# Designed miniproteins, single chains, continued (3), part 95

Each design is a single chain, and the fold is of that chain. pLDDT is the mean over its residues in the fold that is shown.

## One batch from the design tools (miniprotein)

Design m11514
Fold by ESMFold2-Fast:
Structure m11514 (fold): chain A 61 residues (1-61)
Amino acid sequence: MTLKERARQELLSLDPSGKVTPEQARLVLRRLGLTDEQAEALVKEVEENGYVDIDKLVEKL
């Protein structure tokens, strides 16, 4: 399973609507092997209205 596929599955397990909180997104990215700095940078790029769209986040991986 690719990093993108694993990230999508983990994030969708938290919220099947396709949107997660920035904190949830950061936790999943860190568990997948990203540093705290990398996770924060990616979340900051894709965060909109206090939420992270799973598809947009996964596209950045």
Scores: mean pLDDT 82

Design m11515
Fold by ESMFold2-Fast:
Structure m11515 (fold): chain A 68 residues (1-68)
Amino acid sequence: SLREKAEEYRKRLEELRKQGNEAIASGDTEKLKEVAKEARRLAVEAFMDGLGHIALEASRLAKELEKK
């Protein structure tokens, strides 16, 4: 269901935020770029499923990680 997909996307977004923060703390630039790529993929997937708010949050996460 759409609700179940939203819960899965929110969990994925939370996990990506944790991974991004860990990569920043460790100075792992390659991991940081990979997490940013995964956040962009999540944004596209959420947008295609009509979950625009989650898509926007995932897109913002990707942009923040790319600035580091």
Scores: mean pLDDT 86

Design m11516
Fold by ESMFold2-Fast:
Structure m11516 (fold): chain A 117 residues (1-117)
Amino acid sequence: SPERERVLAEIRRVATEALREIQKILDDYDAGKISKEEAKKRINEIVDEFKSRVLEIVKPYLTEEQLKKVNELLDKAREEIMKIVDDYIAGKITKEEAFNRISGVLADLVAEIEKIL
């Protein structure tokens, strides 16, 4: 439906904004401008805002059971993102690889939410 497409477009926009903010934090950490503790804190804050915004976008269109599923998907995405950030901080992956993996987590999340809508 046209309404479903607008909702999906808004979710994609918010995901793109979150990804840009995360990239900036990874860049600031890589440049030595912030500590690992500050980087992890700021990324968690970005993910919290992203979660809140997505839930507000979808709330009018979903049942309580569907909202619970979206909440669980958002929590799983947070866990995956923070694990990628930990791997990057530990020197196990490059900044570019971390960014690409986080981008993939957000893309998969949007695709799973689309299936519920």
Scores: mean pLDDT 91

Design m11517
Fold by ESMFold2-Fast:
Structure m11517 (fold): chain A 81 residues (1-81)
Amino acid sequence: SLVELTRKLLEQLKAETDPLEREQLLAFIAMVVSIAKLMKDAEALREIGELLLAAVPDLDPALQEEVRALGEEALEEAERL
């Protein structure tokens, strides 16, 4: 499921210290959000958004803004569906 994939990518992102690997993980998370939007899966978008926002405090400050933006995007799209 996209929700389970998001959870695993976030676990990897929290543990990752290599900037290049972090960018790749962020790109994968953004792609998962885009796929959920294309599928118009409001339930998955809501759960993904909640997971992303809940993870923000546990992330490196450099990652917090981008992950927060992705979470907000997912929740906003879920409300539009």
Scores: mean pLDDT 86

Design m11518
Fold by ESMFold2-Fast:
Parts: structure tokens; C-alpha cells; sequence
Structure m11518 (fold): chain A 82 residues (1-82)
């Protein structure tokens, strides 16, 4: 299952709607979950920096409930499924 996420705080701060996001950043959820917590945090910070420069949606392939909860803990909000 592929799940779409947005950084809700970024959207609120920049007065953007999900429909304004034209860029899609894709990551594999299984690969992400296999990383140690410190590497997961570094990767998320990297993705947030990319979104800050080019506003976009994070698409997570092979997303599970564990992936969703983890990304929500980093400030991402689930906005859809594919």
C-alpha cells in the first residue's frame, strides 16, 4: 500500500493547502523502518529540508500502520492512499 503524507506544520506556517503541493518525494516504507532510530530521524530531517526548499507530498511505498504512526510522530499527517 502507498500512503501520502504532508508536513502539516509547514502547510499551516506557509498558508499552503495540500492541493498546492506539486512535488512528490517517494520513499520505501520497509527500507525506512529497517533503519536505526537515529538514521530514521536524520532521513526525516533531510526530507523536511527538501520540502522546505520545494513544497511537496511524501509518498511512502509499502507503508504499514507502524510506518504511519512513526511518520505522524515526526509531524507528518496522512492525506491519502494509492
Amino acid sequence: MSVLFADKSYLEQNKLKVSDLKVVYTVDGDSFLSLPPISQRRFINYVKDLIRKNPGVLRVENATDETIKLLESYGFEKIGEE
Scores: mean pLDDT 81

Design m11520
Fold by ESMFold2-Fast:
Structure m11520 (fold): chain A 56 residues (1-56)
Amino acid sequence: TSAASAVYGLSEEQARELAELAAEDGKAGVRYAESLGLTGDRAEKAVAAASAEFGV
């Protein structure tokens, strides 16, 4: 179980996809988080947490 998925209510697959998108384009990562119902600072923190966890 990923820490990002546990904290932000995401599946492990969603957390991994978030990290991969953020590695290519930080704005794309934030947009994906917003599509999952995370907005503002919460979306940016979810991106940072997933990126740190999955090493991207």
Scores: mean pLDDT 77

Design m11521
Fold by ESMFold2-Fast:
Formats: sequence, C-alpha cells, structure tokens
Structure m11521 (fold): chain A 57 residues (1-57)
Amino acid sequence: GEKVVFEYTATEDTTAAEAVAKAKAAAEAKGYTDIEDGADLSAKIKKGTVIKIVATK
C-alpha cells in the first residue's frame, strides 16, 4: 500500500489524544491501515484544527 497523509478536522475543542483517536477511526472507516501518529498528545486542540496522520491506503 501507499503511505499517505490523512487529514481530520476537529469538530469541537478537545484533547490531542481524543482528536488523534477520532482521526484514526475516520481513516480506518475509509479502509486505511498502519496508522502512525506523531502528535504531542498532551496538547489542547481547538475546533477547526486539522490533524494530520500518516496511514497506508
């Protein structure tokens, strides 16, 4: 599979951990695998922030 950047836009103010978890769930729902995260999970994420994760299509 090809490694791609998957983008997820946060729908509400949340933690980075929750935003990354939602991004991974959205990528998996579209059939992406081998999902990597490099985000600082201690950060606070505001609504409208784009979360970028690397996944295999």
Scores: mean pLDDT 72

Design m11522
Fold by ESMFold2-Fast:
Structure m11522 (fold): chain A 64 residues (1-64)
Amino acid sequence: PSREEIEAEVEATLHLMAGTIAEKQKDYESAIEHYEKAVEAAADFPEMVAYAREKIEELRKKLE
């Protein structure tokens, strides 16, 4: 993999972790923001994108 691909994967992973932490703290708005950033960073990683999108949908339902 290229340096750019590795950097993107690391960035996406960090945002997924931050989103999970926020979700555990019931800070759903911050969790959604982190998962959205993970989707942007993981554009080339469909499994990570799918995971983050599912989380965003779940958390948005909790805010409605």
Scores: mean pLDDT 81

Design m11523
Fold by ESMFold2-Fast:
Structure m11523 (fold): chain A 61 residues (1-61)
Amino acid sequence: SAALDAERAQVIAEAVRALGLPREERIAFATISDIARLIERARELGADPAWIARLEALLEK
């Protein structure tokens, strides 16, 4: 649904911001539409486990 898509977009945007990535990496990260791939990349970048948990929760919705 549109509401769920909006929630996902917001959580992803927050995670991207929290990672403190350079501009080019933020753009590349933000364009990943596959949540599972997004989780994999976030782990590789050493993201906060709380952000990983939020991304994983999106797979269950």
Scores: mean pLDDT 62

Design m11524
Fold by ESMFold2-Fast:
Structure m11524 (fold): chain A 79 residues (1-79)
Amino acid sequence: MEIEELEKRIKENPNDAEAYHKLGEVLAKEGRLEEAAEYYRKAIEIADALGQPMPEARRNLLRVETEIGIRLLKEAVLG
């Protein structure tokens, strides 16, 4: 539900950095970490381009990338 609403919002306004950030947050909650990281990067890119940086999106990106790294390390070392 929320994902579809955010995707529609992005289609109507591709420069809506907050919509990308929120979509990333929803995807992260669903364990879709790689997709979440991609949307956080888009949010940061748009926000920086508009001169309105989003420190929270950068924090969320670092958290998600750390989680991906831990998952990959666990699979490589313990697998």
Scores: mean pLDDT 81

Design m11525
Fold by ESMFold2-Fast:
Structure m11525 (fold): chain A 85 residues (1-85)
Amino acid sequence: MMTLMDLKRVVLVLSSRLPEEERELAIEGLTAQLRAAGIEVVAVRVVDEITDELMLELAREAGADAALGVELRDGEEVARLVLIE
């Protein structure tokens, strides 16, 4: 299993339920933060519903080490990370 210290390449997965303006801000902000940490964003995907299974599939398809999902829950922006094993 890959550790967070070995993480170099990620796919950003955003919910279509996020308003377009908020999605753009999340993509810019997260991409900048990840690059500052030495992590490359290899792809960005927008999906209707974020599941761990879909995130894992999208990460494998893009040849990434992990997927980072961003969605709204109870009006709050929530991010979660799924690592490739």
Scores: mean pLDDT 75

Design m11526
Fold by ESMFold2-Fast:
Structure m11526 (fold): chain A 72 residues (1-72)
Amino acid sequence: MAEKLRDPEVQARVDEVLRAFVERHAPELLGVFEKEGSERAALISGVMLRMTTELSDEELAALVAALREALA
């Protein structure tokens, strides 16, 4: 299930950050963002898990920083 997001602007920024990272590092997986509900949440979780195993420390730090800014 998606995280607890209060503002649609915050939700849109988080989604944009995640899409940008997937587009840059695993563009073949962009189709997961076209799914909805629990399927989308599960697939995005799987993509994020894969990315955390394949990304460098610098790429992971950039993703965390971008997500923190989007959530602020």
Scores: mean pLDDT 71

Design m11527
Fold by ESMFold2-Fast:
Structure m11527 (fold): chain A 61 residues (1-61)
Amino acid sequence: YYDKGLELYKKGKYEEAVEYFKKAIEEDPNNAQAYLLLADALKKLGKEKEAKEYAEKAKKI
């Protein structure tokens, strides 16, 4: 899931990348990088509040 999310993120498909990063976090809750990329993708979609929540979670891993 993480690799597919990263591929979609690099292609600018942020909405699809968000779905794959959420699945990556479900598979590995200690993947801090997945939280950070999810937060950035959400910010690019204008979901700043949700993005901030995931970025804060990444800091605690």
Scores: mean pLDDT 80

Design m11528
Fold by ESMFold2-Fast:
Structure m11528 (fold): chain A 119 residues (1-119)
Amino acid sequence: MMAESHPEAAKSGKGGSAAAGAAASAAAHGAASGDRLGAEAGAGVARIAAGAAKVSGDKAGAETGRGAARGADEGARLGGKEGAEAAAKGALEGAKKAGSKSAKEAAEAAKKAAEEAAK
């Protein structure tokens, strides 16, 4: 079951947080263009980060959710409302797929923060 893929999951403790940070950065850069394509790209990266968290387990999921929350806030500052909404939506969708309650709660907080920051 864990054969040969397990060592890649072993970097999850700091890897999950790093993946979330990378997703947040990519979401922010995507949102910076202020267009629909940039916002969609950011949402896609957030979904990938949440998928990685599912392999890593619940605590990595929580860290991924927090990284996605930071990305949504940064996306709002760079790409305005459209970037913030897309990043927050992608983070929430990814957190739901990961099945982590903590990640979902963090992503929901990110959505609210992004909507406030985009005003």
Scores: mean pLDDT 56

Design m11529
Fold by ESMFold2-Fast:
Structure m11529 (fold): chain A 79 residues (1-79)
Amino acid sequence: DKRTKEEISKKIENISLLLRDNLPHDPKLEEELNNKIEELLKKYDEGKMSIEEVFKELEKMVEEIKALGERLKEEGKLK
């Protein structure tokens, strides 16, 4: 469904924005997250994963990014 893919794309865009705004630039972390997102989308397109499962995995990524950002702030490694 095109609408569902647009919603996924918005969640992915939000993840990219959170990375940019909350973490120091880390090309390896960005690559790892992009690879995970690509794998989720591939599994969804192949019918191996439901949209609900994709959304849950994307939400986990958001929470992991936020938690890492807060930890780095507490360690004085972020502005």
Scores: mean pLDDT 75

Design m11530
Fold by ESMFold2-Fast:
Order: structure tokens, then sequence, then C-alpha cells
Structure m11530 (fold): chain A 89 residues (1-89)
């Protein structure tokens, strides 16, 4: 159902934000902390009645993240895993 798709996408986005924010805090990297907060803001602004729009918004965040953190293999791995999960939902 649409509600189940939305719940899974929200859970994935929240888990990714927590992992990015945690990594940023551990490294003292304000860019990662800012990326985590940006994901949380995009999620808060999302139309949760539209699972396709939410999925597209998450994929856009992931693509932007790949460009922003191109030289960070640990962040790239987190974004790759998240993209595979978004596409599988």
Amino acid sequence: SDAEVVARLVDLAEALAERLGGLGAERGDPALVAAARELQRRLAAADLSDPEALRQRLLEFLEEGRERFADDPEVQALLDEAEERVRAI
C-alpha cells in the first residue's frame, strides 16, 4: 500500500540522517552534520500522501550527496546502500 511504501521510505531517510549526523559528529565534520539536517528538513517538507514524490525527493538528495562527498568513500558507501534500498521499496 502507499502508506507502507511511505513508512519504509521515511524510516530509511531517518536512519540515513542519523548515520550521516553521527559520522559527522564523530569526525567533527560540519558538512556531514549539515547534510543530515538537510535530509531531515526535506523529509519534514515532503508530501507523505505521495510515495512517488517522496521517493524522487530522496533520490535527488542521494545524487546531490554523491557529488558533495565524492572524495569520501565511507559516505559514498552509505549513499549507495541507501539508493539501493530506496529503489527496492
Scores: mean pLDDT 88

Design m11531
Fold by ESMFold2-Fast:
Structure m11531 (fold): chain A 60 residues (1-60)
Amino acid sequence: ALRVNQSTGKDIVEQDLRNAEELERRAKELFEKGEDPSRAASLLTSAQLLRATAEIARES
């Protein structure tokens, strides 16, 4: 879908922030174990995207 509803956006924003923190935790564990660094990097990138989207949506 190409439509974004501000009310729905706020709910999604909160969910995205929670997901971002979970992804960051998993990425950190992978980095600490030294396993799948590419996957860990991907998780961090996804988390950053979710946080950026959340910040924009909440302010807009």
Scores: mean pLDDT 73

Design m11532
Fold by ESMFold2-Fast:
Structure m11532 (fold): chain A 90 residues (1-90)
Amino acid sequence: AEALAQRIRAMAERHGITVEFEGPLPLASPEEARALVELFRGLASAAYGATLELEGVGVLPEEYLPALEEALAEVAAAGFRVTIRFLAAP
């Protein structure tokens, strides 16, 4: 879990995006991972030259990391500053 969180943080940092994790990142079902990737893709189109801050629950299998990195790169390419927070599951 910690290794996965570190990989996600490193990917985001390479694109100038800040990602924070509060607690360990649990393993996800494929459906939950897909929903998370789609959420990140949505952020790329929602940002309008502003700072965005999003709180979410991060549950992501390793096989979805390339799609997540593509979505983060799109957000960064748009020139927005984004902070994304993944909270521990309640």
Scores: mean pLDDT 56

Design m11533
Fold by ESMFold2-Fast:
Structure m11533 (fold): chain A 62 residues (1-62)
Amino acid sequence: SELVELVRRIIRARRDRDAEELRKLREELRERLSRETDPQQRAILQGLITAIDYELERLERE
């Protein structure tokens, strides 16, 4: 539920080219990752952070 909401927020921020929202989402994901002990959930959170980093780099090049 919570993870699905985060993914939806990422999709909207990417569509809207909202770099500020993407940076906020990245920080929220980093905080969650720091508290997460499940390896599978950690991998998912790391993947989402990587996807945001890729999108931010793309936006910074535009």
Scores: mean pLDDT 85

Design m11534
Fold by ESMFold2-Fast:
Structure m11534 (fold): chain A 61 residues (1-61)
Amino acid sequence: MFTAALTATPRPGDSPEAVEERQRLAAEAGEVVRELVEKQGLSPEQAGLELQRLLAERRAA
Protein backbone atom coordinates (compact mmCIF):
# COMPACT_ATOMS: atom_id res chain seq x y z
CA MET A 1 0.00 0.00 0.00
CA PHE A 2 2.51 2.67 1.10
CA THR A 3 5.09 1.33 -1.37
CA ALA A 4 2.67 2.11 -4.21
CA ALA A 5 2.26 5.66 -2.89
CA LEU A 6 6.03 6.17 -2.98
CA THR A 7 6.08 5.50 -6.74
CA ALA A 8 3.07 7.72 -7.50
CA THR A 9 3.67 10.73 -5.23
CA PRO A 10 4.31 14.14 -6.81
CA ARG A 11 7.85 15.42 -6.37
CA PRO A 12 8.48 18.61 -4.38
CA GLY A 13 8.78 21.56 -6.73
CA ASP A 14 6.40 20.16 -9.36
CA SER A 15 3.93 22.68 -10.68
CA PRO A 16 0.23 21.86 -10.27
CA GLU A 17 0.05 21.47 -14.06
CA ALA A 18 2.90 18.94 -14.08
CA VAL A 19 1.17 16.93 -11.33
CA GLU A 20 -2.11 16.98 -13.26
CA GLU A 21 -0.36 15.87 -16.46
CA ARG A 22 1.26 12.93 -14.66
CA GLN A 23 -2.12 11.89 -13.24
CA ARG A 24 -3.66 12.05 -16.72
CA LEU A 25 -0.83 9.98 -18.21
CA ALA A 26 -1.16 7.41 -15.41
CA ALA A 27 -4.90 7.06 -16.11
CA GLU A 28 -4.27 6.62 -19.84
CA ALA A 29 -1.53 4.06 -19.14
CA GLY A 30 -3.91 2.08 -16.94
CA GLU A 31 -6.50 1.97 -19.73
CA VAL A 32 -3.90 0.81 -22.27
CA VAL A 33 -2.69 -1.97 -19.95
CA ARG A 34 -6.26 -3.15 -19.32
CA GLU A 35 -7.04 -3.19 -23.05
CA LEU A 36 -3.86 -5.15 -23.83
CA VAL A 37 -4.76 -7.74 -21.19
CA GLU A 38 -8.42 -8.08 -22.19
CA LYS A 39 -8.27 -7.53 -25.96
CA GLN A 40 -4.86 -9.01 -26.82
CA GLY A 41 -4.86 -11.72 -24.12
CA LEU A 42 -1.51 -10.59 -22.74
CA SER A 43 -0.45 -11.22 -19.17
CA PRO A 44 -0.22 -8.13 -16.94
CA GLU A 45 3.59 -8.47 -17.14
CA GLN A 46 3.55 -8.50 -20.95
CA ALA A 47 1.06 -5.61 -21.03
CA GLY A 48 3.40 -3.57 -18.83
CA LEU A 49 6.34 -4.19 -21.16
CA GLU A 50 4.24 -3.31 -24.21
CA LEU A 51 3.08 -0.09 -22.51
CA GLN A 52 6.70 0.90 -21.84
CA ARG A 53 7.51 0.31 -25.52
CA LEU A 54 4.53 2.42 -26.68
CA LEU A 55 5.43 5.26 -24.30
CA ALA A 56 9.06 5.25 -25.49
CA GLU A 57 7.90 5.27 -29.12
CA ARG A 58 5.50 8.16 -28.47
CA ARG A 59 8.21 10.18 -26.70
CA ALA A 60 10.72 9.55 -29.52
CA ALA A 61 8.29 10.76 -32.19
Scores: mean pLDDT 66

Design m11535
Fold by ESMFold2-Fast:
Structure m11535 (fold): chain A 63 residues (1-63)
Amino acid sequence: DLEEDIKKLEEKIEEIEKKIEELEEKLKENPDDKELKLELDFLEGMRALLLGMLSYLKKLKEK
C-alpha cells in the first residue's frame, strides 16, 4: 500500500536524522575521528537516497 510505504519511509528517515544529530554532536567533540566522519557520510548518503524515494512515492500519489 503506497500510503503505508510512505509512512514507513518517513519513520525511517526520522530515525536516520536522529542518528545523524547524535553523530554530529560526537564529531564536534572529536573532529579528527575518521570513523565518525565515515559513519556520518554513510548515514547522510542513506538519508539522501530515502528522501529521493519519498519524493518519487509522493509524486505517484498525485495520480
Scores: mean pLDDT 83

Design m11536
Fold by ESMFold2-Fast:
Structure m11536 (fold): chain A 72 residues (1-72)
Amino acid sequence: MTVTIERSFDFEELLEEAKKATLETAEENRKRLEELLKNGVDKLIITESYKDPIAGKTFTTVHEIDLSQLRY
């Protein structure tokens, strides 16, 4: 089973909001990852995009993580 997560960041607003929720979000994400492993999720694909305010361009990065080996 594969799960895809998309994230988008705007440095003017989202970074400040993200910092305020960092500790609680990190703990929740850790529990969510453990639940995904228990439920048999074998692969995680994360797509991240952000807009560079200087260049005015959007950059997209894709991360692919194989979780199947972490179950053992």
Scores: mean pLDDT 60

Design m11537
Fold by ESMFold2-Fast:
Structure m11537 (fold): chain A 93 residues (1-93)
Amino acid sequence: MAKELLEKGEELFKQGKLEEAKELYEKAIKLYEEKLKEDPNNLEAKANLEKALYNLGIVLKAQGKEEEAKKAFEKSIEIGVELLKEAVDKVLS
């Protein structure tokens, strides 16, 4: 469900349908956040949440919503840094 919303949002974004893409990204973000509340170690949900937040930021920036875009990018970066730390720990062990 959440992955389908993310994929459809990406398709709509490529078509320039910014408002429709935004709505699907927001729905996907909510679903991935709920999954991570149930299982904080779900790396797939975490990676998809990072991607959805980044894509939401791009859409918001394109719409001139600079403050909202900044918040989305900041959340995306936070999750991305966490994923990179987990990957580095795995390689260096």
Scores: mean pLDDT 83

Design m11538
Fold by ESMFold2-Fast:
Structure m11538 (fold): chain A 61 residues (1-61)
Amino acid sequence: GARKSAEAAVKAAEAGDTAAAGTAAYESILQSNNREGGRAASEAAAKGDAKGAAEYGVKGA
């Protein structure tokens, strides 16, 4: 579910994998229907902020 995707995003961000962190965070937010968090996570990932993207995913789950 959304929480497992959010946890995956955090782990990817800690490893410095911005692409994996952004993808997992976006999936988590889609599962939780948090449209605002999804936008914020996508923007953070596009800027290379893997930790920011993961945080938005966790908040959305």
Scores: mean pLDDT 66

Design m11539
Fold by ESMFold2-Fast:
Structure m11539 (fold): chain A 67 residues (1-67)
Amino acid sequence: SMEEERERRDLEEAVEALKKQIDSLLNYAKTNKDERTLKAVEEAKEILEKDPSPEGIYRAELLLSRA
């Protein structure tokens, strides 16, 4: 249905937006030599790539909030 297509597109946009935020945080952590933040951000990226779903987004964001 058109609603399912919109939900899929919204999810894809949310995943891509979070990936861009993660890439920015990775660059920041590398520049500041913050190994703890770097590891957390890399783990968040892996979670999102393995599970590009609402659950995966939630888990990645939760991990980033604790870094």
Scores: mean pLDDT 82

Design m11540
Fold by ESMFold2-Fast:
Structure m11540 (fold): chain A 67 residues (1-67)
Amino acid sequence: SEEEVEELIEKLSDKDPEVRKEAAERIGEIGGEVARKALPALQKASKDKDPEVRKAAERAIVRILAS
């Protein structure tokens, strides 16, 4: 849902890199038009200090744009 995507966007800025990674993965799973609202936040997460967060964000962006 749109509400779930908004909550996940907030989690992309969480202190815990595991939370940021899981948020990016979940946004990618949701996909579609609703998830497009997360694209600016995911682009920022693709430059995250944690390589696993960057990878999850990149995968989510590709999946959203393909849906």
Scores: mean pLDDT 86

Design m11541
Fold by ESMFold2-Fast:
Structure m11541 (fold): chain A 86 residues (1-86)
Amino acid sequence: MTTVLKASGLTDEQIELVRQTAEGLASNGTDTTVKVEGDEVEVTLQNANSSAMLAMLGVAVELQLNGHKLETRVEGDTVTLTVTPA
């Protein structure tokens, strides 16, 4: 299953949280792609297991608790977590 996080309007600390989580997943063998542009981060997890998906969902929920809007979309074998300024 592919998991994608698309997050925008992030602080430097929130970018670092997403980046460190993605690096941890990559070090544990998850095929991970991270793109950072300004206040935006996109993370793609290829063939993510349930623990990797839950970790990324956890980050998305933490961003929501800090004033962002979270939208989830499932299309085939892809889960997209979209985090935007509220």
Scores: mean pLDDT 84

Design m11542
Fold by ESMFold2-Fast:
Structure m11542 (fold): chain A 72 residues (1-72)
Amino acid sequence: SSEEKKKEEVIKELEKIIEELEKGKISVKEALEKAKKIAEEAGIELDTSYPENTNKEQAIERLKSIIELIKS
């Protein structure tokens, strides 16, 4: 379905953000802002709130949690 395809595309984009974050190509702030935009543009209702002091490891865990929520 189109809904399934949209979910798969969002998951792939989030996985790419995780990879870029792990490689140090983007900041935590940039990664989380991109993830929020992707979710909003896809019309997926996600809690994308995060503390301002979120570090790299916490951001990666948050993005993985979002991916699991989308898969649910």
Scores: mean pLDDT 75

Design m11543
Fold by ESMFold2-Fast:
Structure m11543 (fold): chain A 77 residues (1-77)
Amino acid sequence: MLKEGEELRERGREAAREGRYEEAGELFERAGEAYEKAGDLAKAAEAYLRAGEAYARAGREDAAARAFERAAALQPP
């Protein structure tokens, strides 16, 4: 659902701005899942990229790698 994904993405941005990178990663990952369920693959890929960046900044290398892989899988048409 687009509205749900947008709300989660906004909360992720706020968490990242406040330095809560692990929480930001989780919120962006959930936003990506919501966009994917809604069929918006472009927004889902962007959300997963942001999740990977946030997880990497939090030192969560495995979570970052998984998020980047999910984003890459959605970028090709």
Scores: mean pLDDT 83

Design m11544
Fold by ESMFold2-Fast:
Structure m11544 (fold): chain A 64 residues (1-64)
Amino acid sequence: APGPGELTRLVAEMRQKALAGDVEGVRRLGEEARRLAEREGESPHNRDSLDAIIEEYLAEAEKL
């Protein structure tokens, strides 16, 4: 089963895509991260935090 490290990896990859201005890459990785969080039974608070991180990275990618 994927461990907690898989979400950390996806978030790190989203950061790299945001830094490169890859909006589509951030969207794709964000959807994967949301699906993984749901499968792992993450709390509503942790899922809300993930959504906020995804929105932040999308906004940063779109600025470039």
Scores: mean pLDDT 78

Design m11545
Fold by ESMFold2-Fast:
Structure m11545 (fold): chain A 71 residues (1-71)
Amino acid sequence: SAEDYLKKGKEYLEQGNYLEAIRYYDQAIKLDPNNAEAYYNRGLAYEKLGATDVAKRDFEKALELDPNLPL
């Protein structure tokens, strides 16, 4: 499920494995494109990798979906 991918993404994010976190968040978003938390956490992973422009787009999408972030 999208929630299972989101959970795995968070586990990899916590471990500092940002590329694997992004892969799992990509799957979560594919299954649930309105999941603000998935966009927000993918943005955090991209920011850790220095992908500032991509991170900004994910944060903007997350805030559009849920203006009360962080989730």
Scores: mean pLDDT 86

Design m11546
Fold by ESMFold2-Fast:
Structure m11546 (fold): chain A 56 residues (1-56)
Amino acid sequence: TEEGEKLIAEGRASEDATKHAGLVLRGIGIQVDEMLRLRREGASLEEAAKAAGLKA
């Protein structure tokens, strides 16, 4: 039924939120790769980490 399909879609949204958390964690790996790239271009560790968004 249409109502049942709507409830399934709401459950799918919750599942997608969980999958999104996994994508965020993968994004941290991308930031680390960017830091290493900047290091190869001559940036210091501090400069590279800050530019890649890893420095708090």
Scores: mean pLDDT 67

Design m11547
Fold by ESMFold2-Fast:
Structure m11547 (fold): chain A 63 residues (1-63)
Amino acid sequence: SMLERARELLADLKRVSREQLLEIARESGMSPEQLARLRQLIDEQGLKELSREQALLLIEASL
């Protein structure tokens, strides 16, 4: 699944930037609409970097 692909791509990362997370989401097969939702959710958090757990939660919330 898309979430499983995202987990694989995030497995070795302690933290990810906004741009890294969006690239991982694209590589995981997220649509432009899902990427727009993810971008909004990241921006609402106001975080410069996200943990792996935070990143996965936001990807899941964008589906």
Scores: mean pLDDT 83

Design m11548
Fold by ESMFold2-Fast:
Structure m11548 (fold): chain A 111 residues (1-111)
Amino acid sequence: MKKYTVHVSVRAPRETADEVMEEVLKKVEEIAKKYGAKIVSTQRVERADYVTLTVTLEFDSKEKAIKAADELYRFLEELVKQGKIVSASVVVTDDDGNVLYRRSTDPALDA
């Protein structure tokens, strides 16, 4: 059965990371239940000035993966606008690693 993976990456300041990551994980769980996804991994990496949270979601449907990714990206974009996170990106890949969807709140890094 063909699988689709949603990769969510969030960068938050160290001082607010714990609170913001809890909010992000709660939203990811809500989206996973809504679209029938599995949360495959959650990784937290400490950096000198920020914390990165990466969450991986697995879907059996391309359409559901893309809808979930778009909804998650809109949520994360709002957190950036509120100053709660520094940046976020959402990427959808298939089993072969082809990128089906990509959005980032930092377009300067994609240019």
Scores: mean pLDDT 84

Design m11549
Fold by ESMFold2-Fast:
Structure m11549 (fold): chain A 58 residues (1-58)
Amino acid sequence: SESKAASQIVGHAILGIGHELDGDLELAKKHYLEAADIAEKMGDDELAEFYRKKAEEL
C-alpha cells in the first residue's frame, strides 16, 4: 500500500499545483494538505512539512 499512498501524494500534489496556477487557492490548499496528511501517515515527515508549507504560502 506504500506505492498506492505515493501515487495519492503525487495526485494531490498535481491537483494542488493545477488549482494554484488557476488561482483557486482554497482548492490548492485542500489538495496540498491531503498530500501532507498521506505523507505523514507514511512516516515521511519532511514531505509532509513541505506540503504544509506550500498550503500556508498560498
Scores: mean pLDDT 87

Design m11550
Fold by ESMFold2-Fast:
Parts: structure tokens; C-alpha cells; sequence
Structure m11550 (fold): chain A 69 residues (1-69)
């Protein structure tokens, strides 16, 4: 249980960094792909359905943006 919480916290920190990197480089296809992967992984580890739904919605948004590049 402690290891799962620490892993989740680390994923949230990596996700926040990836989102900031995408905001600075909105045409970087590799950064967008990495951010989508992190969003999906974080959603799977989330225990809160509202948080999970929000992360999945953001991943779908970035997938559509990636298709436009």
C-alpha cells in the first residue's frame, strides 16, 4: 500500500512536468505522446473516479491534437 501511494505520487509529479513541457512545445509530437502515456498510466492507478475521468478526458484531447500534427 505505501509503495503504491509513493508510485502514484511520483507519476503525478512526472505528469505535471510533462504537461508543462507540452505547453512550452505544443508541436512536439514526442512530448505529446509521452504525456498521453503518463495520463493513461496515472488514470489506471487513480482510486478516485472523478480524477480518473478527468485524466482520461485530457488524454483524449491530446490524442485529437496529436492527429492534427
Amino acid sequence: MKEELEKYKKMLEELQKAIQDVLKNPKDKDLIKKTIDLLLKTAKESKDQTVKDALLEQAKYLEEELKKL
Scores: mean pLDDT 79

